# Designed miniproteins, single chains, continued (2), part 66

Each design is a single chain, and the fold is of that chain. pLDDT is the mean over its residues in the fold that is shown.

## One batch from the design tools (miniprotein)

Design m6417
Fold by ESMFold2-Fast:
Structure m6417 (fold): chain A 74 residues (1-74)
Amino acid sequence: SQEEELKKLGKEAIAAIEAGDEEGFLEISRQLAFKSLEFDPELQEKTLQILDVLVRWWHTGDKEGAIKELEKLL
């Protein structure tokens, strides 16, 4: 389902943040951006919220805050 696909991408994002994997993080962010265009409206909002967390982590470096917010969204 689209929900399970989003959950998988969100978990992969958490793993990339934990590992400090910038390349993996950017690839997952790209996939989430494309999926936001394909997902139903109910999941689009959640996908954009996940992307917002990733963008804020990229600019602030707040790894702990980003992971906690992502876990709450998944």
Scores: mean pLDDT 80

Design m6418
Fold by ESMFold2-Fast:
Structure m6418 (fold): chain A 63 residues (1-63)
Amino acid sequence: MKPLLARALRDQPGVPGVLLGLRKGELVLVLKRYSNGDVLARSLATGETGLVGESDLEVLGEV
């Protein structure tokens, strides 16, 4: 899958090794999608990776 550019729809507190810390409006790359509705994403602001709910992201397009 090509990485998708997406925007966070809400703030999310980070949990090291589990959840990606995000602020509403922050841009991420979606790297992997899981069958349970979670995605592995990378923050463009911090370079950190973690899980985000797919419903908490607005997909903008492929990069």
Scores: mean pLDDT 80

Design m6419
Fold by ESMFold2-Fast:
Structure m6419 (fold): chain A 94 residues (1-94)
Amino acid sequence: SPLEEELRRILEELYEAALNGDLTAVAKAFSRLAELMRKAGLTDDEVAEVLQRVADALNEAIRLLKEGKITPEQAKELFIDRGLEIFREARERA
């Protein structure tokens, strides 16, 4: 899906920005994610819920990485997979 491919790219950019501590890039990636969700037909309330769940998933992946429980590659894949699942669930509920 072109939408899912674009989502995967945004999630990857968000993960790399967060890992590098680039707060400006993090904010831009979340903004792009919000616009993609609106284009996918989600309401503002659904967008806010997805953004919060994605932020929680990002924090969890980085926490596990910092604790030495997973590799950087595993943290990235865990985050991307969870982000895609969150988006798919939100679309199915809408």
Scores: mean pLDDT 87

Design m6420
Fold by ESMFold2-Fast:
Structure m6420 (fold): chain A 50 residues (1-50)
Amino acid sequence: MVKVKVRTGSGREVEEVEKLGGRFIKLDGDNLIFEVPKEEIHKISNFLGE
């Protein structure tokens, strides 16, 4: 698992990341912190806010 920071926007980031086998860790300001399987990171690149 790799930690990724995703900007809040659509309100569906948690659902999309969980579909990829990731999990929500916490909110950090305007960003959501997740743990995602490394092989799935490219699928959420459009949400990355860092």
Scores: mean pLDDT 72

Design m6421
Fold by ESMFold2-Fast:
Structure m6421 (fold): chain A 74 residues (1-74)
Amino acid sequence: SKEEVEQLIKALEYTLKLLGVPDEYIEKISKILRELVEKGDYEKAREAIRTALQGIAKGLSPEEIIKKVEEVAK
């Protein structure tokens, strides 16, 4: 549901903040994810969130994570 995806986005934002990712990168990622939610593309939003979490786990830079999230959002 929309509410479940919004909660996942908040969880991702909190995780990024705990890891010391600058607010500007968190805002960019969150904007992409919320645009997918506004379009009703909940499956792409979930895939983009999963992609961001995998990027974090692999130690990718915030810029690389944003690029991968943007690729999913297309």
Scores: mean pLDDT 86

Design m6422
Fold by ESMFold2-Fast:
Structure m6422 (fold): chain A 55 residues (1-55)
Amino acid sequence: MEIEEAVKKQEERNEKALELMKKSGFPQENIEIAKKVMEIQRKRLEAELKAKAAA
């Protein structure tokens, strides 16, 4: 099971999404909220994949 690979792909998608938001003129506050949500999602994904691998 490639937990690190899955997390890395998610991070790459998130980075592209943030870049697109910046280019589209989204307010900085919206970008900061998106970053926080993405960080929470990343931690949850890692924890879930780790728990699933241990089961």
Scores: mean pLDDT 78

Design m6423
Fold by ESMFold2-Fast:
Structure m6423 (fold): chain A 58 residues (1-58)
Amino acid sequence: MSLYELAKEAVEAEKTDPQKAKELGDELVKRIRDLTGLSEEEAERAFKTIKRHVELEA
């Protein structure tokens, strides 16, 4: 699953289950770090950028 698809699922989960949305967000940050070697702070910023793009496309 792409990072974009995971971000889309996390945004959708925020509407139905905030706890699930948090778990999906944590998994996204971990995957960004695993794929890119970025620091935790940089991975979190990348995640926020991806979420913003998903939200703007809705």
Scores: mean pLDDT 76

Design m6424
Fold by ESMFold2-Fast:
Structure m6424 (fold): chain A 99 residues (1-99)
Amino acid sequence: SLEEKKKRYEELKKKNKVDINSTNPEDRFSAESLLVATVIDGIGAIYGGSREEIERALKDLKEAQEYFKDDPEAVSLLKRIIEELEKALKEGVPEDPFA
């Protein structure tokens, strides 16, 4: 499943650049761009985002979760990132990391 999730992420990243739906190209491209951007922002926030960046990423990820609710792979990916960001907010950032 990890290998499949990695492949799916790479496919979504590639589609965001080249795959435009002929019927509703702007809406489809925007939705795919939102998923890719929110995933990237979420991963970045886990590795050292500010509180404001984490809160923004959470909002965007929760909105993306509603858009992609019928895609189990997307839901699984979004849920994992949301849980990690919520954990970061709950644990807080120490006022002095060297104290």
Scores: mean pLDDT 59

Design m6425
Fold by ESMFold2-Fast:
Structure m6425 (fold): chain A 63 residues (1-63)
Amino acid sequence: AAEAASQARADALGTEARELAGVPFVKKMKEKGEDKITLDEMDKISQEAAAEYRRRVAERAAA
């Protein structure tokens, strides 16, 4: 019961992180073209999304 609630929360947080990564990824695709995105740039976008996600978590804790 409590474990199920924790899993649902983790899934929701994973969705939020994915959406945060999706926005800059789409923007980069539009700017550089879909075929021009390197693995290094994809990794950079993922790291930026993770940093933004942590920032949002910190903001929620402060509220």
Scores: mean pLDDT 66

Design m6426
Fold by ESMFold2-Fast:
Structure m6426 (fold): chain A 99 residues (1-99)
Amino acid sequence: SEDEARRLQLEAETIAALAAMIKSLVELYKKNRKSLSPEAQKLYDEAIKKADEAIELFNRASELARQGRLDEAQRLIEKGTEKLKEAVKLFNKADELES
């Protein structure tokens, strides 16, 4: 339905914005460290990469929802959410190594 398409589009846009905020937070933490071990640097970079992949999937989900392709949009929201969870885990691991 048009209402369902609008809801999925809004959900995808909202979670994309949240993923962008998380990415910015990870970048800020990386920047504010005096020195980073090569392992921590790699984990921060992987977290940023996973957040970027999540944002791309959510943006594509929003477009698919706008086109009425609801099952495909929902699948991409689910994949993006998995990528975002992985980004957060990598960020936490990087932070623990440098604590």
Scores: mean pLDDT 88

Design m6427
Fold by ESMFold2-Fast:
Structure m6427 (fold): chain A 98 residues (1-98)
Amino acid sequence: SAALERLVAEARAKLTPEAVALTRQIEELLRNRTPASFAAAGVLIAALEFTYGKEVTIAALIVVAARLRERDPEAFEEALRWLRELGTDEEVLRLLEE
């Protein structure tokens, strides 16, 4: 989807190199698909929000969710759960779920 590609490009543009590194660590933890790795991902998500704010944290999780969407459905659902918890717009969630 062109709309999804644009959303992901806009999200990537909001990330500093340091935020990109944390985003990659979150993706790896979610792909491990254990309760412990999901909890560890939650800690890094909280650290992102504390350091860079909610908008950057939502952007990071949009990038993660888009990368996991077809590759790892269980990790994708956990990323969507965090996006919903952060109050992400329904239109953004719909684009990721299509």
Scores: mean pLDDT 87

Design m6428
Fold by ESMFold2-Fast:
Structure m6428 (fold): chain A 84 residues (1-84)
Amino acid sequence: SSEASLEGVVTTDGVLQADGTYEATIETKSGTFKIQTKQKLKKGDKVGLKPVRGSEVTEDTAKVIESISGKIEKGALFKIVSIE
C-alpha cells in the first residue's frame, strides 16, 4: 500500500486470452480501464498500482489495453504492488 500511487477495484473476473494473459476491468479514482495481466484477477480484488516505464506484461505488471473513462491512456503500464 505504501508503494501504490493508485488503488483500483476489479469489476470483472479475469478472462483468459489466446496468448495466455488475462483481461479484467478495473475502477480507480483516475478512471475505469481494461488491463492485461499474467495473473488471474477476481471480481472484488483491491489492487495497488504504481506507474512504471515499459510495455511488457510480466507476472508483476498490468498493461492498459482499453481506456473506458478518465485520465489513464491505452498502453500505460503499472506495477502490481498489492492484491487484497
Scores: mean pLDDT 85

Design m6429
Fold by ESMFold2-Fast:
Structure m6429 (fold): chain A 53 residues (1-53)
Amino acid sequence: NKKEKEEFLEKFEEALKNKDLEKIHELVLEYIENFGNDEELKKELEKLVEKYL
């Protein structure tokens, strides 16, 4: 679901902005379990990490 991935990206970006390491860790595990085959989503996550370094 595109909406589910978009919601995930929003949560991930917010966790990065807040420097919430516990939430970032939880979201990374959620990505691996539920979206681990989605290379496009992976690229978007990588862009967010680079943006908020």
Scores: mean pLDDT 80

Design m6430
Fold by ESMFold2-Fast:
Structure m6430 (fold): chain A 75 residues (1-75)
Amino acid sequence: SHTEEAIEHLKKAEEALKAGDTESAREHLLKAAGHAASAGNLEAVEHAGRAIDALEAGDTEEALEHIKKAIEALK
């Protein structure tokens, strides 16, 4: 399902970001946002977008927090 795909990509984004791979994290966050949108989960889309914004600002801690909130919204 789109919900399961969104969660999978959010988890991969978290793993990539913890490994310092910001390019992979960004790619997975964009895919997660697309799947969350297809699932109709606007809250998850918003948190994935905020995670991307935090990533672009160099704020890894804020990006990880928004990834967590996006996953919680999809449960």
Scores: mean pLDDT 89

Design m6431
Fold by ESMFold2-Fast:
Structure m6431 (fold): chain A 59 residues (1-59)
Amino acid sequence: SLREKGEEYLKKALEAAKAGNIEEAAEYARKSVQYYLEAGDDEAAERAAREVGRAVLES
């Protein structure tokens, strides 16, 4: 499903962010947000953006 794709890309974004790969994290985060928005899940899209942003700042 589109939500499952959003979750897959969110996981990849968080892994990249924790590894300090900021550019890769941003690319995966954009894909995650896009899939959540396509699924009509604006709340999940917003949450995904916040989680990746936090992980980047903590890396």
Scores: mean pLDDT 85

Design m6432
Fold by ESMFold2-Fast:
Structure m6432 (fold): chain A 62 residues (1-62)
Amino acid sequence: SAREKAVQMLEELARQLAEKLEELTGEKASYSVEVLDDTHVRVRIVAGDFVHEEVVDLRELT
């Protein structure tokens, strides 16, 4: 479905950003993608003391 594709794209983007942050900071990075409802997903990325969290509207990705 369009939603499944959007979530998959967000997971791929979060992974890429986490890897890039790990390279830039020299610290291990982690990421998570949490489905909040039918149109919103929470993306969280952590690398040492750096924490980025945002809510993405899936309708903007489809």
Scores: mean pLDDT 80

Design m6433
Fold by ESMFold2-Fast:
Structure m6433 (fold): chain A 93 residues (1-93)
Amino acid sequence: NPYLLALDYFSRIMLQIAIHKYPGTLTQDEWAEHWGLSRATVSRLRRMSPVEVAREVAAEMKRLGLPEEARQLLVDLLREAGMEPEVIAAVEA
């Protein structure tokens, strides 16, 4: 389901923003446990900037051939969440 994938990517970007802005709030293991992610995924996201994660998501959505409506849903959700303009621009690219 392309819309569920868009929602998953939104959650991934939001989690990365939280890890980036609040690195001391939870340990890597606590982040992984709380959101049901692998330790490796949390470690990778912690090393990336929000723009880099957004760029990776944009490339993956294009590679998977997600419809424009699903990609637009992700953009709209990021705008509603008050995401930084450079992150939104990276997803749109």
Scores: mean pLDDT 75

Design m6434
Fold by ESMFold2-Fast:
Structure m6434 (fold): chain A 60 residues (1-60)
Amino acid sequence: MLEGTSTTTDADGTELTAKASGATPAEAAKSGADDLRAKGGTVGKGGGGAAGGGAGAGGA
C-alpha cells in the first residue's frame, strides 16, 4: 500500500486535504484526486495535485 496526501483550495479559498492510498502510485493518485473532487476541490492534470500541491509517501 502506498499512502500520500494532497492539498488544494476550493473555489472559496478553503484549503482541502485529501488522503491518497492504493496498491500503486497511479491508484493512490487517483484516490487522492477523487477525494479532492468529492470535497469540492478542482483537480488539475495527472496526479491531481497540480492545483494545490501534493505530498507523496515518504520514509521508504
Scores: mean pLDDT 59

Design m6435
Fold by ESMFold2-Fast:
Structure m6435 (fold): chain A 98 residues (1-98)
Amino acid sequence: AAEAARDAREGGLLAAKASTTPEGVAKGTAGAIAGTGGVFAAEKLGDVRGAGLAARSGGEAAIKGAELAEGDKELAEKAREEGEEGVRGGEAAVRAGE
């Protein structure tokens, strides 16, 4: 749960950094915020399901931000990979936290 949320946060930050458009920056930022909230939910509240939902949502935003990024292609690719890890781990955490 916490690891997936960290992956979503990192993906969001990288997507925002890679982006040259306001939409790409906004999506990356949303992913970073959601991932940060997921880390808090997991580590401070013990909320595995909430952390998983945040990681999934943040990872999806990071992937979308990476797709919209027209700036740094290497950072965009890393953002996509981290976002995919966040979605995958987030979905697993939601199932485990039921």
Scores: mean pLDDT 81

Design m6436
Fold by ESMFold2-Fast:
Structure m6436 (fold): chain A 98 residues (1-98)
Amino acid sequence: DKEKKIKELKEKAKEAEEKTKKYNEEALEAQKEIEEGKKLIKKGEELLKIDEEKGKKLIEEGKRLIKEGLERETEAGMKAIKYASEKVAAENEAKKLE
């Protein structure tokens, strides 16, 4: 049934589009985490002159946030590309059936 298959492909494309949007938003949140990590490093570096232990702790926390943020941004970016590709594939298959 051609009409049923076209409908299923359009629904698949819509789901893939929604997932693409979700992972693009997750990548933006990860970028904010990276920026907060950079701020913590700067604050920690300033504190090293008056409180070495607290300064080192903030630098370590900032480095952890940057590492975790970069990993999350990369993973979210890859998933966004995957779902964007699935959307295009489903739309192209539906168009060939029309």
Scores: mean pLDDT 89

Design m6437
Fold by ESMFold2-Fast:
Structure m6437 (fold): chain A 105 residues (1-105)
Amino acid sequence: DPVLERVRALAEGVIAALREIKARSTDPEVQKLADEAIELARKAVESTDLDEQLRLFREIYEKVEELLAKLESLGADPETIELARQVLDMVREAIRLLEEAKKAR
């Protein structure tokens, strides 16, 4: 399934970028939000159900929005802020692909 493979690749990209954000910040709330989003993304990689993947990516979106807001409030460097924005873009793409795949059923 090319949609499933693309969504898994996006989830893996989300995990990689969130790990980089964790490496760049010592803030406990940033660490916690990143860890929670990584766990949700890992569940999305393992899932074969489009409804479950869509729910997981929507939860990741909320966690990453909170993460971005926290990074901005802390005055994080522009590269770290840009990583969080790239994660949001990947999550938006995954949600779009999953919603279109559900309509095609």
Scores: mean pLDDT 89

Design m6438
Fold by ESMFold2-Fast:
Structure m6438 (fold): chain A 88 residues (1-88)
Amino acid sequence: ELDELTEKLTEVVKETIRRLAAGESIDELAKEAEELEKKLEELKKKAPEEVEKKLREAEAKAAEEAAKLPVLSEEQKEFLLEKAKELK
């Protein structure tokens, strides 16, 4: 369950970054992220350290994958790669 939720969150974050860079609406993705966060919060009550670690790994992966998107500026790509390094 946790791995599936963090994988879905990774995809939502990556798509959010892509849409923001393209000037597209993120309203639908924001709602999807809220639902995933609610489920993760329930899991965090049972295993906070494990959930936090998985979230950091998912954020780092999302940032690295998003940095490969051709629509991003060089500054945006550098920011994402730096954030991914900090989360590892």
Scores: mean pLDDT 73

Design m6439
Fold by ESMFold2-Fast:
Structure m6439 (fold): chain A 62 residues (1-62)
Amino acid sequence: TTKLSDKEIEMLEKLASTLPPEYREKLLEILEKVKKNGNLMTDEERREMLEILLKAGEEEAA
């Protein structure tokens, strides 16, 4: 479990806006859950976020 600052969440939301809609929606859903949990990100949510970012990068490169 990782505590994120409001600034870190804002930066991740801005990053999400640069992603294709499919990945953007998934990342924003994770960030909403994190915000509702007092900015606490679980290890599982962090893994999901990283997988989304990796897949979005692969799609852009292809």
Scores: mean pLDDT 78

Design m6440
Fold by ESMFold2-Fast:
Structure m6440 (fold): chain A 56 residues (1-56)
Amino acid sequence: SALEEAQALLEEARAETDAARVMALLQRVGELLKSLDPESRAALAEEAGELWRAHT
């Protein structure tokens, strides 16, 4: 499911040390968020935003 894929990508992004790779993973998460319900989307968007801020 899109939710499971997004969670897996976020976990991969947390383990990644290369900022460019983190950005690529977060871009994929952003695409998957379009397929999620509003509540799940909001929660994952916040998590992705935290990772983005940590690497930029």
Scores: mean pLDDT 80

Design m6441
Fold by ESMFold2-Fast:
Structure m6441 (fold): chain A 74 residues (1-74)
Amino acid sequence: SAADEEKGRELVREGLRADREGRYEEAGRYFEKAGELLTGKERAEALELAAKAYEKAGRLEKAEEMREKAEEAA
């Protein structure tokens, strides 16, 4: 829905802010939630960002989960 897309894009912006500030686990959570709300290419991009953020946070199992979901979305 349009509301889900708008919220998903807001969450991507918050995730990018958190990532720039070194809040990697928080960034991962924002991107993961964005992936739940977005579809297609935007979903895949959000989930790939989540994987990278979780890697930086040392959450390796969570990062792998996000990559698998991103591949399915692409």
Scores: mean pLDDT 90

Design m6442
Fold by ESMFold2-Fast:
Structure m6442 (fold): chain A 71 residues (1-71)
Amino acid sequence: SHMEKTRELAREIVDELLEAFRKAAIDTLKEYNEKIQKGEKLSEREKRFYETVKALLRSEGLDDEIKEIEK
C-alpha cells in the first residue's frame, strides 16, 4: 500500500541520515581529540558536543569506537 511504501522510505531515509550524521560526529570527535592532544582547550560548545556524541556511542554499545578516538 502507499502508506507501507511511505513508511519504508521514511525509515530508509532516517537510517541513511543517522549513519551519515554518526560518521560526521565521529570525525568531529577525532578533530576535537587532536586539539586536546595539542594542548588546546575545547570551548563549552565543543565539550557539550563531545559529551553528547560519546554518550550516544556508549548507548549503542560502541565503547571500542570511543577508545579508538581517545587513544
Scores: mean pLDDT 80

Design m6443
Fold by ESMFold2-Fast:
Structure m6443 (fold): chain A 58 residues (1-58)
Amino acid sequence: SLDDAIGILQRRLVWHGLPVPSVEEIRERIEKLMKEKGLSPMEAAEILYEEYIKKYKS
């Protein structure tokens, strides 16, 4: 579900010591990716996780 995808993404960010955006920010970004690219919530969360990794490690 969307709520599960948000929770999993937040947990992954915490686990890697990365800044954790608000639930609202993550929800908006996942919903945008789902709408624009036709992705499932978990697929959108995976892309968003990779974007956060690139942002914070580059």
Scores: mean pLDDT 82

Design m6444
Fold by ESMFold2-Fast:
Structure m6444 (fold): chain A 75 residues (1-75)
Amino acid sequence: AKKLVDLQKEMNRVIRQALRSKDRDERARLAEQLRELADQLAALAKKELTDPADEALWLGTAASFRSIADSILQA
């Protein structure tokens, strides 16, 4: 749980940095970093969680962050 929460905090930090950036190249780099972190979150949830409900919640969180990364790239 703590590792998943720490990773979510890092992803929120990356989102805030991307929203403050006026540089397209920096936003693209941050969006790629966010996708990488979301993939790590999904992999960690599948590996560490034994409760299907908890796993589903964290996989949903990872999918949401991937969607945010795609939106940053399209802006």
Scores: mean pLDDT 83

Design m6445
Fold by ESMFold2-Fast:
Structure m6445 (fold): chain A 60 residues (1-60)
Amino acid sequence: SKEEFEKELKKLEDELLRKYIEGELSPEQATAEFRRRAIELMKKYLGLSEEEAEEYLKTL
């Protein structure tokens, strides 16, 4: 559902922000991991194809 998507997206954002602040991820690594994992969340919770998820991500 959209609510589950938003909850999981917030967890992902919080996780990557923590890792960035702790010096575990570079900005490039954080961006790449966010993109990859956000697309998978969109596919799982919103029923989007990979191409639709990539387009949706560009509009945010």
Scores: mean pLDDT 84

Design m6446
Fold by ESMFold2-Fast:
Structure m6446 (fold): chain A 57 residues (1-57)
Amino acid sequence: MKAEAEELGKKAIELAKEGKLEEAQRLTVKAVLLDEEIGKKYAEEVKKLVEELEKEK
């Protein structure tokens, strides 16, 4: 299940880069449910990307 959590986390990062923040957040939640440690890691990365995008506006 760790590999599935990583795949969801990577997809969430790609969606966040596309500006699909709600879908990205949903995928990070699913990743946390599959593997809490991996899911939290990707959730933090998505959060940083969101903060960077907000500063660029």
Scores: mean pLDDT 78

Design m6447
Fold by ESMFold2-Fast:
Structure m6447 (fold): chain A 87 residues (1-87)
Amino acid sequence: AEENVAAAARAAAEAEAAAKEYKEAKAEFEKNPTQENTAKLIGAALAAIGAALEAALYAKKNPAALPYAEAAQAALKEAGIKGDPLA
């Protein structure tokens, strides 16, 4: 039970970090749309989506983890990342 909350907290932190990287990569991509910048943008988006999905799965197992899943989803929404794992 507690391990699911801890796992959701870690996943939420990863989602928030990846969402921040996505915002930075998006700014670089808009300034210079190279293959490298495109790969960074896609990679950050996928990392954020994956981490948010993990947080949501832990929240499904333990409702006490819901705040972490919601925080992860909020970070993705604020960054403009598509793919709501809680939809």
Scores: mean pLDDT 80

Design m6448
Fold by ESMFold2-Fast:
Structure m6448 (fold): chain A 92 residues (1-92)
Amino acid sequence: SKLEEAKKKLDELLEKALAELKEKLRAIGKQKGVPQERVEFEIEIAEGLALIVVGVAKLLLEKGKISGEEALKWLEEQLKKLEEETVRALES
């Protein structure tokens, strides 16, 4: 039950972070005159990478290598780095 609850919290964090990232990237793209097709492409890459990251967090949880709290903190840090890298990619 604790493992399933931790995994659910990871999925909820991912869903919220991706929704916020999409809104932020679309707003930045509009403000900076980046073509919509490029913004949407960078969003698709970011979504794919975020899914890999959450998959790694879940695997480490299942193997007892990290706690649920550690997994959530690590995922939050990885999603923040992904946001920073994606914003930088749009500015290049």
Scores: mean pLDDT 87

Design m6449
Fold by ESMFold2-Fast:
Structure m6449 (fold): chain A 58 residues (1-58)
Amino acid sequence: SELEEAERIAKSAIAAAKESRTSGLAAVRELQEKLKEETDPEAREILERALEEVKKAL
């Protein structure tokens, strides 16, 4: 489902930010691109929270 996909992407992005600055910056770009295409409000909220957490981890 779209929510399960958003949760997987969110967890992966947060893990990437913890591994290195380079992978964290790539995760920011990936989350921003996914948010441009996502129309489900719940999935968008999951991705937006992940984006904020990734940015704070950098």
Scores: mean pLDDT 81

Design m6450
Fold by ESMFold2-Fast:
Structure m6450 (fold): chain A 80 residues (1-80)
Amino acid sequence: KPSSEELAKKAKELIEKELKDRPELVAGLNTLLDTAVYEKLSSEEIIEMLRVVAVHLSEVDPELAKKIEKIIKEIEELEK
């Protein structure tokens, strides 16, 4: 299994790929991931944090929420 830092790095790569047309969101999500790593969150906690973000966004931007859900799915596959 990857470390929390490796998982966060992979999440950043997927975020940059899926959200390339939204650079402000890429920056915001990358900051959130950097903060999670700094705070020593586990891989499971980082995945849960991204799920909370997706749930919140589903109320205001369901298409963006689907992109984040796709990223979460890919990260979960790497974590297994």
Scores: mean pLDDT 79

Design m6451
Fold by ESMFold2-Fast:
Structure m6451 (fold): chain A 60 residues (1-60)
Amino acid sequence: SERERLGEGLRALVERELAVLRARNDPEAMRQALEYALELARHYGAEEVAAWLEEELARL
């Protein structure tokens, strides 16, 4: 579905961004990126991606 495609794209984009931010040791930027992505995932109903983002935030 379109929601599944959007969710997969969003997850891939976030994973790439987080890899860069982890290399920089910037936990505040990681939190901001995850929170923004979570808002987008919730807005578009990408529930699986939203759950993953909540887990990533909890690991910070």
Scores: mean pLDDT 82

Design m6452
Fold by ESMFold2-Fast:
Structure m6452 (fold): chain A 81 residues (1-81)
Amino acid sequence: IKELIEKGDLEEAEKLAKEKIKKGEKVGEVYYLLGEAYYKAGDYEKAEYYYEKALKEGYKEALEPLIELGVKELEKAVLSV
């Protein structure tokens, strides 16, 4: 996933992420990496969406990017974790 994000290959990164999520592999971390990918691409709406998903899965590292982006639904994401 990280290599695909570094290349800006968002479609391949998302495909690989969905496969890992299906297998239950580090789901929160995978959502976080998708958030990072969209953040790098300048798609802040999708970045916020995936960071919220990561935080709901208990991946606390997603909290800082969400604060930086000023996510409107941050409170809802935190209360769901």
Scores: mean pLDDT 70

Design m6453
Fold by ESMFold2-Fast:
Structure m6453 (fold): chain A 79 residues (1-79)
Amino acid sequence: MLDEAIRYLEEARRAAEAGDLETAIRYAQKAADYVLASQSPGGPAALEAIGRAIRALEAGDLETAIRHLEEAIKLVRES
C-alpha cells in the first residue's frame, strides 16, 4: 500500500519535471488514495504535503510542486 503511494508520488514528480501537469495531478491524487487507505500514523502529514503539491501543480508552480512531492515521498517512507 505505501509502496504504491511512493511509486505514484515518484511518477507525479517525473510528470511535473516534464511539464505534464494533468498527469502529475492524477498520480498525486492516486498516491493520496493509497496513503488514506493505509491508515498510517504518518498519513495526515503525508496527505497535507500531497495536497500542497497538487495546489502548486494547479497554479503551474513546478518548482514548489516538486519540492512538496519530495517531502511527501519522505513522509510516506517514514510512515
Scores: mean pLDDT 84

Design m6454
Fold by ESMFold2-Fast:
Structure m6454 (fold): chain A 58 residues (1-58)
Amino acid sequence: GAAEKEALKEKAIQGAVQWVKEGFPKEAALALVERELSKVLSEEELRETMERIRKLIA
């Protein structure tokens, strides 16, 4: 449901930010998260979520 989608998005955002803080390459982190989320999110939700992550790891 919507709650599960929101939990997944937040977990993915936090995970990507943590990976990058620990030295994981930004582009690789973004590619992995986008691949995972694209299976669950709509194109619009995916775009919005990916933009949030990009701003946080900029």
Scores: mean pLDDT 82

